# Designed miniproteins, single chains, continued (5), part 58

Each design is a single chain, and the fold is of that chain. pLDDT is the mean over its residues in the fold that is shown.

## One batch from the design tools (miniprotein)

Design m18127
Fold by ESMFold2-Fast:
Structure m18127 (fold): chain A 65 residues (1-65)
Amino acid sequence: SKEEKRKEAENYVILGRKYFKEGNYEKAIEYYEKALKIYKELGDEEGIKEVEENIKEVYKELKLY
């Protein structure tokens, strides 16, 4: 269902944030991209925006490395 897919995307965002906090930027991006794919399939503009902002934060850290 759309509800189950949204919950799956939310769980991927949580995992992405976990890996970001651990400094594992590769896994953070991997999980954020999984969430982004689901939100795009659902047409969830708010979910897309949230994940894109999280991905930008990771890229900002990678630029400093």
Scores: mean pLDDT 87

Design m18128
Fold by ESMFold2-Fast:
Structure m18128 (fold): chain A 68 residues (1-68)
Amino acid sequence: SADEELERFFEEAKADPRLEARRVGDDTIELVAKEDGVTTLIGYALKAIGTPALEVEVKGDTLTIRRR
C-alpha cells in the first residue's frame, strides 16, 4: 500500500547517517541531506518518483515525500 511504501522510505532514511528523516504528517515525510548527503538524497528522490503511490517535492537539500 501507499502507506507501507512511505513507511519503508522513512525507516530506510532513518538508518542512513547521511540523511535526517522527519515525519511531518500522517501521509508526509521529509528527508534532509547532511553534509555530503546530496547524492544520497537524489537517489531517494528517484526511487520515490518511480513509486506511483507517492508525490515528491525537492527543494534545496530537502526531499518531501507524500502519499497520493
Scores: mean pLDDT 82

Design m18129
Fold by ESMFold2-Fast:
Structure m18129 (fold): chain A 67 residues (1-67)
Amino acid sequence: PTEEQKEKAEKVVEAAQVLTAELGEEIAVRFLVKETGLSEETAREVVELAKDESKREEAIEIVLKNL
């Protein structure tokens, strides 16, 4: 992936973390689906992985593969 694509994926994962903390998982999942076009299942996986800092890179990888 390009540097720009990775930066975009990092922002998506960051948004997932912030939205989950502020508004909860369901709203975070719906927002990611709307903004990125990810499937609901994939968006939910990203949201779950994004909660664990050690799994952040895995979440970014999933976003990159599905953009």
Scores: mean pLDDT 81

Design m18130
Fold by ESMFold2-Fast:
Structure m18130 (fold): chain A 72 residues (1-72)
Amino acid sequence: MSKEELEIEVDAAVTVIAAAVLKTSLERNGGDEELIKEAREIIEEAQRAGEELDKEKVEEAKERVKELLAKL
């Protein structure tokens, strides 16, 4: 594995964890179902991007996490 591939996998994993934390927090604190659904979609997108080693899709998922956090 190259350093570039490892960085993509790490970024994807961090993004999945961040989205999962947001999803769990929203579920426990009575958050909006639409935001919970968005968090689930981000988890799936980041997991897929990491498996595909798609840097662009990982960056897109990271941006979606930031947008979701800004809506809270």
Scores: mean pLDDT 85

Design m18131
Fold by ESMFold2-Fast:
Structure m18131 (fold): chain A 65 residues (1-65)
Amino acid sequence: KDKEIVENMLKGLEEAIEDARKDGLSDEELKPLLDLLKEAKKLVKEGKYKEALELLLKSQAPSLS
C-alpha cells in the first residue's frame, strides 16, 4: 500500500512541477520541489517506499506549527 500512495504522490508532484515550468517558473524557483522529488525517487529505487512516504508527508508538516 505504501508503494501505491508514494507513486500517486510522486505523480502529483511531477505534474505540479511541469505545470509550474509551463507557467514560466525556473528550475531555481522549483528547486525545493525538485530536490524533494529527487530524494523520494531515490528511496523508491532502493525499495524504501515507507521512507519515501514519510519524506513526502513530512514536507508538508514543517510549514505548519
Scores: mean pLDDT 76

Design m18132
Fold by ESMFold2-Fast:
Structure m18132 (fold): chain A 80 residues (1-80)
Amino acid sequence: MMEEIKKLLEEMKKAIEEGDYETALKLAEKALGLIAQIEDPEQRRRAFSLLIETADLIEDPEVRARFVGLVIRMIGDLLD
């Protein structure tokens, strides 16, 4: 799980650096789905922290807002 998430985040970082924000957001959504499946709270927090650090590379405010929307949906799903 963590290895798969790290691979997705590296691909997301590359997409951000290339300006391919649609690919970056798809990779972020996929990573969020895997993070939500982590049963250990410590591992889940660490994986989520790595995702936030990767998303911090996004300079476009509209793309950043779309990322925040994905996070809000994931939090809503976890509280259900």
Scores: mean pLDDT 79

Design m18133
Fold by ESMFold2-Fast:
Structure m18133 (fold): chain A 86 residues (1-86)
Amino acid sequence: AEAAAATGAAGGEAGGRAGGGAGGAAAGAEAGARAGGADELAAQIAGGAAATAAGTLTAAGEDPVEAAAKGGEAGGEGGAELGAER
């Protein structure tokens, strides 16, 4: 679970730095979720949630790179936890 969050955060940060904040958050969350044992549907849900969270944080005035990292972290952990509950 924590490893999935760390993977999501790292992917989100990298994507944010490259100028793809929401996309980076989604990719990081999906990778983290999968690493945590989530199936493909749970990973896709995690990616969508991460992109939305990154967009919301950016709209609230958060730095886009930090917003992408936070979205990726939350999505990765949430996706892995959802997979574990099944």
Scores: mean pLDDT 72

Design m18134
Fold by ESMFold2-Fast:
Structure m18134 (fold): chain A 91 residues (1-91)
Amino acid sequence: DPKKEEARAEIEKRMEEKKLTPSDKQYILDLFDKNAPNGIDITKEIALDLIDRYAEQQELIRKLLEQGIELSSKVPSLQASIKEIEEELNK
């Protein structure tokens, strides 16, 4: 199905641009493949929105972590909490 392949390629391009983890990429592609029979265009829009929202949330978390790291340089007890958040972001 050429339309499905074009939609999948657009989704894969967006995921590469937003630097999603391999696990997150696979999750989104599986979600697309499972739901594409119900409507390729709608499923593609949902997948692209999910990628964009995920990327926005990850950027916000990174900015908050950078601010927390700057603050924790003055309050060493915060270092452990920041490290736990960074480890969760890498999963």
Scores: mean pLDDT 75

Design m18135
Fold by ESMFold2-Fast:
Structure m18135 (fold): chain A 93 residues (1-93)
Amino acid sequence: SAAEREHLELETELAMQQIELSVIKLRIEKNPNMSKEELEEEIERLERLIEELRALLARAREAGAPQDLLDAIEEAIEEAERLREELRKKLEA
C-alpha cells in the first residue's frame, strides 16, 4: 500500500541518520583529546542530526507509523542529545 511505502521510506531515513550518529560516535571515540574547534564541529553535526530526527518524528506521527518506529526515532534523538551534552561538558573542562 501507499502507507507501507511511506513507512519504508521513514525507516530508510532513520537508518541513514543512525549511520550518521554512529560515524559521529566513532570519530569521538577515536579522538579522546579533541580540540575546542573539533568539539564545536561535532556539536554542530549533532544539532543538525537532532533537528533532522525531530522532523522525521513529526512526519512519522502524521503518517501513522508503527509505535516501534516512533520509539526508535525517539531513542535516536535521546542518544544524540546525550552525546551533545557529553561534548559540551568537555568544552568546559
Scores: mean pLDDT 89

Design m18136
Fold by ESMFold2-Fast:
Structure m18136 (fold): chain A 76 residues (1-76)
Amino acid sequence: KKIKLLEARATLLHAVLTFSQEEVEERIRRIGKSLKLTDEEIEALIAYARHSLATKTREQLVEEIDKIIKEIKKLL
């Protein structure tokens, strides 16, 4: 359960570096459904992506992705 949420977050942060806000939101919905997340969980990830785009530099987003990947590896 926790691993799926961390994987979704890492994928979303990676997407915000590459795509426009609209494309990121569409990709979040697609990935969230593939990970079997609830609609509420998907909307929370969209809010997180919007906040990250508004408040963080690309360098900070890369650092967060690396930290999330390390956390996932520790849980495996």
Scores: mean pLDDT 71

Design m18137
Fold by ESMFold2-Fast:
Structure m18137 (fold): chain A 80 residues (1-80)
Amino acid sequence: NVEKAIKHLEEARKLAEGVPEAVEAFQRAIDYAKQGKYDEAIEAVSRAMTIALQELPVERAVEVGKHGKEAVDYLRKAKA
């Protein structure tokens, strides 16, 4: 679950390239997930998605949103 969450976060971070604040927020989410801090990771993903969805072109924002939602689902499964 955590490994799958991290993979989705890495893809979202790559898609958010060009928006440094979103890239940094996705990196924080990856770091929290690796530490087992799943609630903090989910919060960082939500922040990163908000920034990315506001700053990116619609097509790329949709792909970031898909990866972010998948990552949150896997993080929730890891916490349960």
Scores: mean pLDDT 84

Design m18138
Fold by ESMFold2-Fast:
Structure m18138 (fold): chain A 63 residues (1-63)
Amino acid sequence: SDKLHEAVEELTRMVAEGVPDEEIERLLEEYKKKLSPDEARALENSYRRLREARAAGRPVSSR
């Protein structure tokens, strides 16, 4: 759970800062290798929601 929390915070920050999707997706895949299957799925869902929010023009925020 600590590793999942770290990964979600990092991806949220990178999306908010406008890091290129290719770089974020590389980090996502590295985190997925270190997480359980359930945690990897949760991380994938978090990233998808962040991308949907960005595409809809909503502010991306970690707080």
Scores: mean pLDDT 78

Design m18139
Fold by ESMFold2-Fast:
Structure m18139 (fold): chain A 80 residues (1-80)
Amino acid sequence: DEEIKRLTAEALELAKKAYELLKKVKDEKVKKEALELLEEADELARKAGDAKDKEEQIRLLKEAIEKLREAVELLEKALK
């Protein structure tokens, strides 16, 4: 349960950062790509919440975190 709590907290912090960066980006194409990654992450997090197997829940949360990291990196690059 501690692993799931840690991963959930990490996902929430990354999502918060991504949405803060999204407000600063003006490039519409970058915004669209970032939103698609955020939507994918949200779907993975939803599936993780529905998972009955702890290992599957951890796997899905890690995949959601990877999508969130991609969104953050894309948005940070656009601000350089």
Scores: mean pLDDT 86

Design m18140
Fold by ESMFold2-Fast:
Structure m18140 (fold): chain A 66 residues (1-66)
Amino acid sequence: MAEELVEKARQYLKKGLEAYKNNDYDKAIEYFEKARELFRQAGHDALAELADRMIEKVKEEKKKKE
């Protein structure tokens, strides 16, 4: 059900945020991408958009540190 997808997406969002705080940018991007896909499947476009913006922010941070 959609509720199950949302709960799973929230878990991935949390894991992505934890990876980001640990400067593990590749892992953070992967988790946020999984969360975005699950939010889309559940019909939560606003939350999927939030995850997408988090992905872009992480990519920019990674690029600045190269």
Scores: mean pLDDT 82

Design m18141
Fold by ESMFold2-Fast:
Parts: C-alpha cells; sequence; structure tokens
Structure m18141 (fold): chain A 64 residues (1-64)
C-alpha cells in the first residue's frame, strides 16, 4: 500500500509501517519482498513478537 511506503519514506524507523507492508506483501504471495520488510521491522524492534511469528511463517513458505 502507498500509505505504508509513504510512512517509511518520511520515517524509515517506523517499525509498524515496515511490518504492515510486510503483512500486505505476504497476503499477495510476494514472499521474498515480505520477508525483507519484516526483517527490517525486526532490526528496529527485535522483541516484536508479531514480526518474528510472520518472519517464521514466510521462511517456511519459501522453504516449501
Amino acid sequence: SERYRERIARDPNDAEAWLKLGEELFRQGRLEEALGYVARALRLEPSNKRAWELAVRIAEELAA
């Protein structure tokens, strides 16, 4: 979504925006891109449980 891309452009430390964009890309089946965005959210907030759970799910889908 353009909304989350604009948020990231204004504030690249907006971990919520990185995670939300990763969630959107995951729903679209764009798994490698989704994992990259979720990984960025985790670099900003390493204790974000939702981001870790999504990263594991994406990695499992890519390995299948």
Scores: mean pLDDT 85

Design m18142
Fold by ESMFold2-Fast:
Structure m18142 (fold): chain A 70 residues (1-70)
Amino acid sequence: MDILEAVIKKAEELIKRGEEHLKKGNLEQAREDYRKAERLLESALKVYPDNARLKELLERVREKLKEIEA
């Protein structure tokens, strides 16, 4: 299995889990899941700096974190 595909899948799972926590008002759990996704995506971008999908996912995660931390 491609490492990039595995990272993307895991980041998407963390984002989905964070969205479910956010819907339930579990802001701290949502923040933790989004932070885990952010760290994973930032690490992957060091290896794949021009990957558009990683950049899009990281932007989405950062937007969600900004909403929670506002």
Scores: mean pLDDT 84

Design m18143
Fold by ESMFold2-Fast:
Structure m18143 (fold): chain A 60 residues (1-60)
Amino acid sequence: GPAVERLRRRYQEAKARFEAYLKALESDPSATPEQIEKAKEDYETVRKHLERLLAEAEAA
């Protein structure tokens, strides 16, 4: 339904923004491996939360 479609769109938008940020960060010669790893871990936390919300919305 529309609520699931809106949540899926937000998830895709968040993913695209993160992927752009990560690509820029990986291309930055001043970025540390630890900074890149933290960015990936922070995104995994957000991704899992959004996936749980999407699963709950699709199950309803």
Scores: mean pLDDT 79

Design m18144
Fold by ESMFold2-Fast:
Structure m18144 (fold): chain A 89 residues (1-89)
Amino acid sequence: MAQLQQLVAELRETLRRALELGKEVLRTEEDQEKINRAIALLLRVIGLEFDLDLLLASDLPPEQKVARLQALLAEARELLEEAEELLEE
């Protein structure tokens, strides 16, 4: 249980940060290419939030939930890195 709870907390925080940075890109950028990349990133964040909610509502065994959470967290970390790079460019 502890590992599942930790992964959920890390995933939610990572998605929250990616969302905040993606919104900041949309607020500050005038380059259409960067705006389009930020929109795509925000749509992926929304998709991962939906996937997390479905996973938590599922009847899957805890070990399978942990494995899927690890995959979602990896994707969320990539989105956070992309959002950080968009703000630095």
Scores: mean pLDDT 84

Design m18145
Fold by ESMFold2-Fast:
Structure m18145 (fold): chain A 99 residues (1-99)
Amino acid sequence: EKEELLKKLKELELEAEVIIALIRIRLAVAKIEKDEEKAEKIEEILKEAEKLYEELKKLIKEAKEAIKEGKLEEAKKLLEEAEKILEKLEELLEKVMKL
């Protein structure tokens, strides 16, 4: 179970990194296209996404610490909270992709 939790945390972190990278790429594309209105909207979404990503990283760090201390129940709760933040990041990416 300890290895399974660590694997899930690593997967969550990687998925969140990919989402942030994709939003940044879409912002760069909008700026190259000189679509100022689209770029401004994506930039606002990116600010929200970066705040959620910082919260996610904090939860992952706390979950890894809980695993290290043998507090597997706490680690599972922190993983659940991190999964909810990932869902919000996915929703923000969808908003960017619709622009």
Scores: mean pLDDT 89

Design m18147
Fold by ESMFold2-Fast:
Structure m18147 (fold): chain A 92 residues (1-92)
Amino acid sequence: GAAALEAALALIEMAKASGGSVSVSLSGTSVTVSASGLTPEQQTAAALLGIGAELEGADVSVSISGATVTLSASGLDVAEQEALVARFKELS
């Protein structure tokens, strides 16, 4: 729900603020956000955002591979998916 959306949006905004690259993929009720060009501090912050959302009961996982952070979230409703896509377009 809301915690998963907030984590995904925070990752998108963090990556764009640093001049990094972001991709967003939607599949059913699942969203995958991949961000690259993050600093080590931003990678740690992104991991903590994912952990925070999971502790609030969201279906969220975060993985870090090299300079790329991937956040996967499921259970987003249509309004949450639309909000995510709208924000991504605004920042693209």
Scores: mean pLDDT 77

Design m18148
Fold by ESMFold2-Fast:
Structure m18148 (fold): chain A 57 residues (1-57)
Amino acid sequence: SSGLSELEALKNGVENVVEVLKESGVKKEEIKKWLLSLAESDTNPEIKEYLLKLAEE
């Protein structure tokens, strides 16, 4: 949605990076650590929750 364009763009960007990392043979454990690190650094609770959920998948 246009009202959530910034958050949607961030989510799409993260998902695209995760896909590229998976295709490049990066271990799931390393991808999870990266996502957890992003979540720890972010102060936005919605983004934090999104990143934590991705890391648990």
Scores: mean pLDDT 77

Design m18149
Fold by ESMFold2-Fast:
Structure m18149 (fold): chain A 73 residues (1-73)
Amino acid sequence: MEEKIKKLLEEAEKNAEASRAAVDAGDFQTAADNIKKISRIEEELNKLGYTEEAKKVQELRDEVMARAAARAA
């Protein structure tokens, strides 16, 4: 179980990094696709009862979304 959670957190971080890079490049569609993947990971962690880890993933998503909003303005 713990190893699965570690993999989900690693995937969330990779998707956040990819999304940040896409936002910086002005590729909002790729950023949106990676944000969707982060949201799915957050939902999976919540379903498994790992609320602290889910909150960390939510914070990653919120940071990327804020970056996208700032870049679009």
Scores: mean pLDDT 83

Design m18150
Fold by ESMFold2-Fast:
Structure m18150 (fold): chain A 59 residues (1-59)
Amino acid sequence: SELEEAARELRERARELRAKAEEMREAGDASDLEIQLLEGMAALLEGVAAWLEKKAEKQ
């Protein structure tokens, strides 16, 4: 379903954001705010993906 496909895309994008946040943390040249923003965006995308997955199961 389109909802399941959208959820998969959001989870992949969230994974990319978390990987970027980890790279920035390891590099040591990023601010804590920048890292927190990327992690926050990833968490938001994961939350939306979970909501879409629940909606897909009701069909």
Scores: mean pLDDT 84

Design m18151
Fold by ESMFold2-Fast:
Structure m18151 (fold): chain A 78 residues (1-78)
Amino acid sequence: NAMRERIEREIDGIALGIKYALPVADELEKENPNFDSLGFIARAAAEAARIALQTSDPEEMEKAVKEYVEKLKEEALK
């Protein structure tokens, strides 16, 4: 089932996005209590789902997700 396989891959990406975004969001919220932590995590999860569909290499996926979360952190600090 192509839909199920796609959703399972997207869920793996989402889980990885949350794993890396959550500690960063927590850190940013401690510096700024008005920081949109949920929005930050949601954006990271959505992009991680897309990354998971673009690569079949787990190490490349993890690297790309980490790089995206870092970029998103830099954008949040502007």
Scores: mean pLDDT 85

Design m18152
Fold by ESMFold2-Fast:
Structure m18152 (fold): chain A 73 residues (1-73)
Amino acid sequence: SMKEELRKKILEIIGRILRLIGEILDLEKELERAKKEGDEKKVEELEKRIEELKKEIEELKEEMKKLEKELEA
């Protein structure tokens, strides 16, 4: 069924988003440690990585919205 394939793709995207959120939470803990240690270079690298992961989540959310609209049609 086409609707079952769409549901599977949506669930796969949800799983990817949850994994990326977990990675961001771990990186935010690392960022707080780096800030306390005064490691400016590591702070910049971690902030950049967090921003890249947040951007990936937004792209996945837009992909999910498109699939959800197709599922409702």
Scores: mean pLDDT 87

Design m18154
Fold by ESMFold2-Fast:
Order: structure tokens, then C-alpha cells, then sequence
Structure m18154 (fold): chain A 60 residues (1-60)
């Protein structure tokens, strides 16, 4: 989903970029529920970084 978000952003389609980033956040959070504590932490940090990118796009 990150790759699709990057492609949408480069095409100026910010709504599609936000959609793909949100889908990635949802996917990472679901994966975090099924893995060990260390991997869970890594996945949650990745989700938080994706959320920061969404926030920056929304401020444009």
C-alpha cells in the first residue's frame, strides 16, 4: 500500500494517497495483533509514520 500511496502522491492524487496510507495503517495494526512484542512495536511505529505523512498531505 505504501508504493500505491507514493504513486498516487506523485500523480497529485492526494485523496488516493491518503486512502492507501490509511489501508497500510489498518493492515499494520492487524498484523501487530498476531506477532511477537518486538515485531508489534516495529509495525506500530511504521503505522505512526504513515499517519504523520497523512497529516502532512491534509495540511496542503
Amino acid sequence: NVKKADEAYNNGNYDEAIKHLQEEIDKLRRQAERVDDITEGVLLVSAAVSQLVIDKIKKK
Scores: mean pLDDT 75

Design m18155
Fold by ESMFold2-Fast:
Structure m18155 (fold): chain A 76 residues (1-76)
Amino acid sequence: MMMVVTIEFEKPIDTKAAQKYIESVPGVLGAFGVSDTTLQVVGEEDVLLKRYEDIIKDLEKKFGVKVKSYTTRPLG
């Protein structure tokens, strides 16, 4: 089953660079910036549930901005 993780940052980030990084993660099918503070990540549920925490930590480290919140939903 496919799922979407919506990630909201506390401050604006380079969403284009973040998108490119996320798309390089194995098992991710796509990523896109909704706004300068919000990204959506699409992937297989079983893969993404295992990887999302590491993706969040890597994004926080790379951009120096904390994640404010995230939500998950099925694609369907």
Scores: mean pLDDT 80

Design m18156
Fold by ESMFold2-Fast:
Structure m18156 (fold): chain A 63 residues (1-63)
Amino acid sequence: MVGEIVEALKDVPETSPAFLALKKGDKVLVLEVVNSTWLKVRSLKTGKEGYVEKGDLEVVGRE
């Protein structure tokens, strides 16, 4: 998971400053595996970092 590029399967709204807002098809780099549900990621589109739920993502590559 860490170092993998994953893609958003759906639009994800920003509900808190700690969570990263994504649009369907946006790609992010996995920085940390927080727990079984949550990842810390960096948006490849915006460079912003935040937390995203694993169930909203699909692995598409590695950086």
Scores: mean pLDDT 76

Design m18157
Fold by ESMFold2-Fast:
Structure m18157 (fold): chain A 80 residues (1-80)
Amino acid sequence: SLEEQVEELEKRVEELRKRVDTPGLSMAELREVIAEANEVSTAGLKLYRQAKDPELKERILEVIKEASDIMAEAMRKILG
């Protein structure tokens, strides 16, 4: 179901948050976090277009926002 797909993205973004918050990640590992967060964001946008329930849409937007924040954080770690 659409709800199960959103739950899977919520789980993926939670795992990515734990990964980006881990100290001492290599540049390769940070690039993998960025790539996966981008995939989550892309999938989230697709689900947002399909969703009709306002509460489900809000959950999807929070996933997209968190994925974006994770990408920014990983990029800062690569650059700093």
Scores: mean pLDDT 90

Design m18158
Fold by ESMFold2-Fast:
Structure m18158 (fold): chain A 59 residues (1-59)
Amino acid sequence: MEELDGKTIEEAKKIAESKGYEVKVINNPDPDTKYKAIFYEEEKKVYLVPEDAPPFSLP
């Protein structure tokens, strides 16, 4: 997902919102940290997870 990868939270939110997606930020985000974007198309949600986070397990 290169459209959101490497973007700031603000940029990622703008892009996702333009596509009708709701943005959720997981873990303790640092504004300076790069994020992975995880898309849930059926729910119209995008989860931003810090790239240095351990493997994300389903909640």
Scores: mean pLDDT 63

Design m18159
Fold by ESMFold2-Fast:
Structure m18159 (fold): chain A 68 residues (1-68)
Amino acid sequence: MSEPVEETKRLLKEGKGVEEFKELFRRWVRAGVSREDISAAFIVLGNAGVSVEDLQALGDVVREVRAE
């Protein structure tokens, strides 16, 4: 699995919330992590039961950083 997927699984296991994931996704996009790896991390979060509202907030962060 890619580093983003493994890190997402680790943070979920540790009980981290949406604000930690927002910062993580922002850093990944700025670091040039692939769209495929970011998409895979979203799938992991969705499968873990993260709310649609929180997933939308993460998607907004990804779009904002990619625009700049």
Scores: mean pLDDT 81

Design m18160
Fold by ESMFold2-Fast:
Structure m18160 (fold): chain A 92 residues (1-92)
Amino acid sequence: MLEAYEVRLTVAPGAAGKAAVRAAIARAAGRLLLSDPRIARIEADVTDTSAVITVTGEAEAAERAAREIGEAVARESPAVTAVGPVRPAALP
């Protein structure tokens, strides 16, 4: 059964930080989509102060992937100041 989960990242203001966070999300999402066939889709909405990453797939895999991508992006980008909790999201 497909479910969606989201993680919200707080981003320090600045165009360079936004670009770096977007690139980090693209890299992490690409790796997850290639490595785990239970993940159907990963989407991101990146603003000047936040990024929301939505992972759609098998329930446990999607929740885990949302957590892992949030943590990976935070490790790669110093522009990420906080990682929020993983939450259920509406299916696309």
Scores: mean pLDDT 82

Design m18161
Fold by ESMFold2-Fast:
Structure m18161 (fold): chain A 90 residues (1-90)
Amino acid sequence: ELVEEALRTAERTREQVLRALEAGDTELAVMTAKIGGRDVVRLLEEAGKEETAREVAELFERAIEAARQGDAEAVRRYFDEVVELIRRAG
């Protein structure tokens, strides 16, 4: 199911971004969040969850900005909101 795949992709992306930030690799964290965000949004759009896809896309933009600044706490908060939105959509 596309919504379940979007959820798994978001959770995996969260773990990879936070791991990159812990390693001090902000460039990897930003790239990982961009790729993961694109994939999650596409999966939600294909599932017909246009409103959720829009909200998730905005949160990924915030998470990417936080990752650029090395703000792991803000990244966690935005990803937690993404995961909650996707769970409510399924």
Scores: mean pLDDT 90

Design m18162
Fold by ESMFold2-Fast:
Structure m18162 (fold): chain A 70 residues (1-70)
Amino acid sequence: MDELEDEVSEEINKLILEHIEAYKKMSEEQKEEIMKLVNEAMELVKNNAPKEEIEKIIKKLEELLKEAEK
């Protein structure tokens, strides 16, 4: 299970780093929203949820980061 957790964490970290300027500009409320999605994805991994469900959360996280760039 650690391997999937590492893969998901790496993907999330990569998304944040790719959008680091947007993330830095985010309000505390927006950053809290990002952290809630991160926690949701990690809980899904711990509960052995299907990869498709985890990917949906990651896509939502990417959408919020892209929205913050505008």
Scores: mean pLDDT 78

Design m18163
Fold by ESMFold2-Fast:
Structure m18163 (fold): chain A 57 residues (1-57)
Amino acid sequence: SGEERAEQVEEAVKLAREGRLEEAREILKSLGLEEEAERWVAASQLDTEEALRELLA
């Protein structure tokens, strides 16, 4: 079991929710979860595209 991996993924979620998408991606990429990252983002529904765009603006 990879609880450490799960914790890191959860931290990436928190960063993404704060609009820190680059840092979130760095964490997931560091864990070797490039493909899972895209699928995970789609599944978690981190707001709509419009909401994320406003958050980053």
Scores: mean pLDDT 62

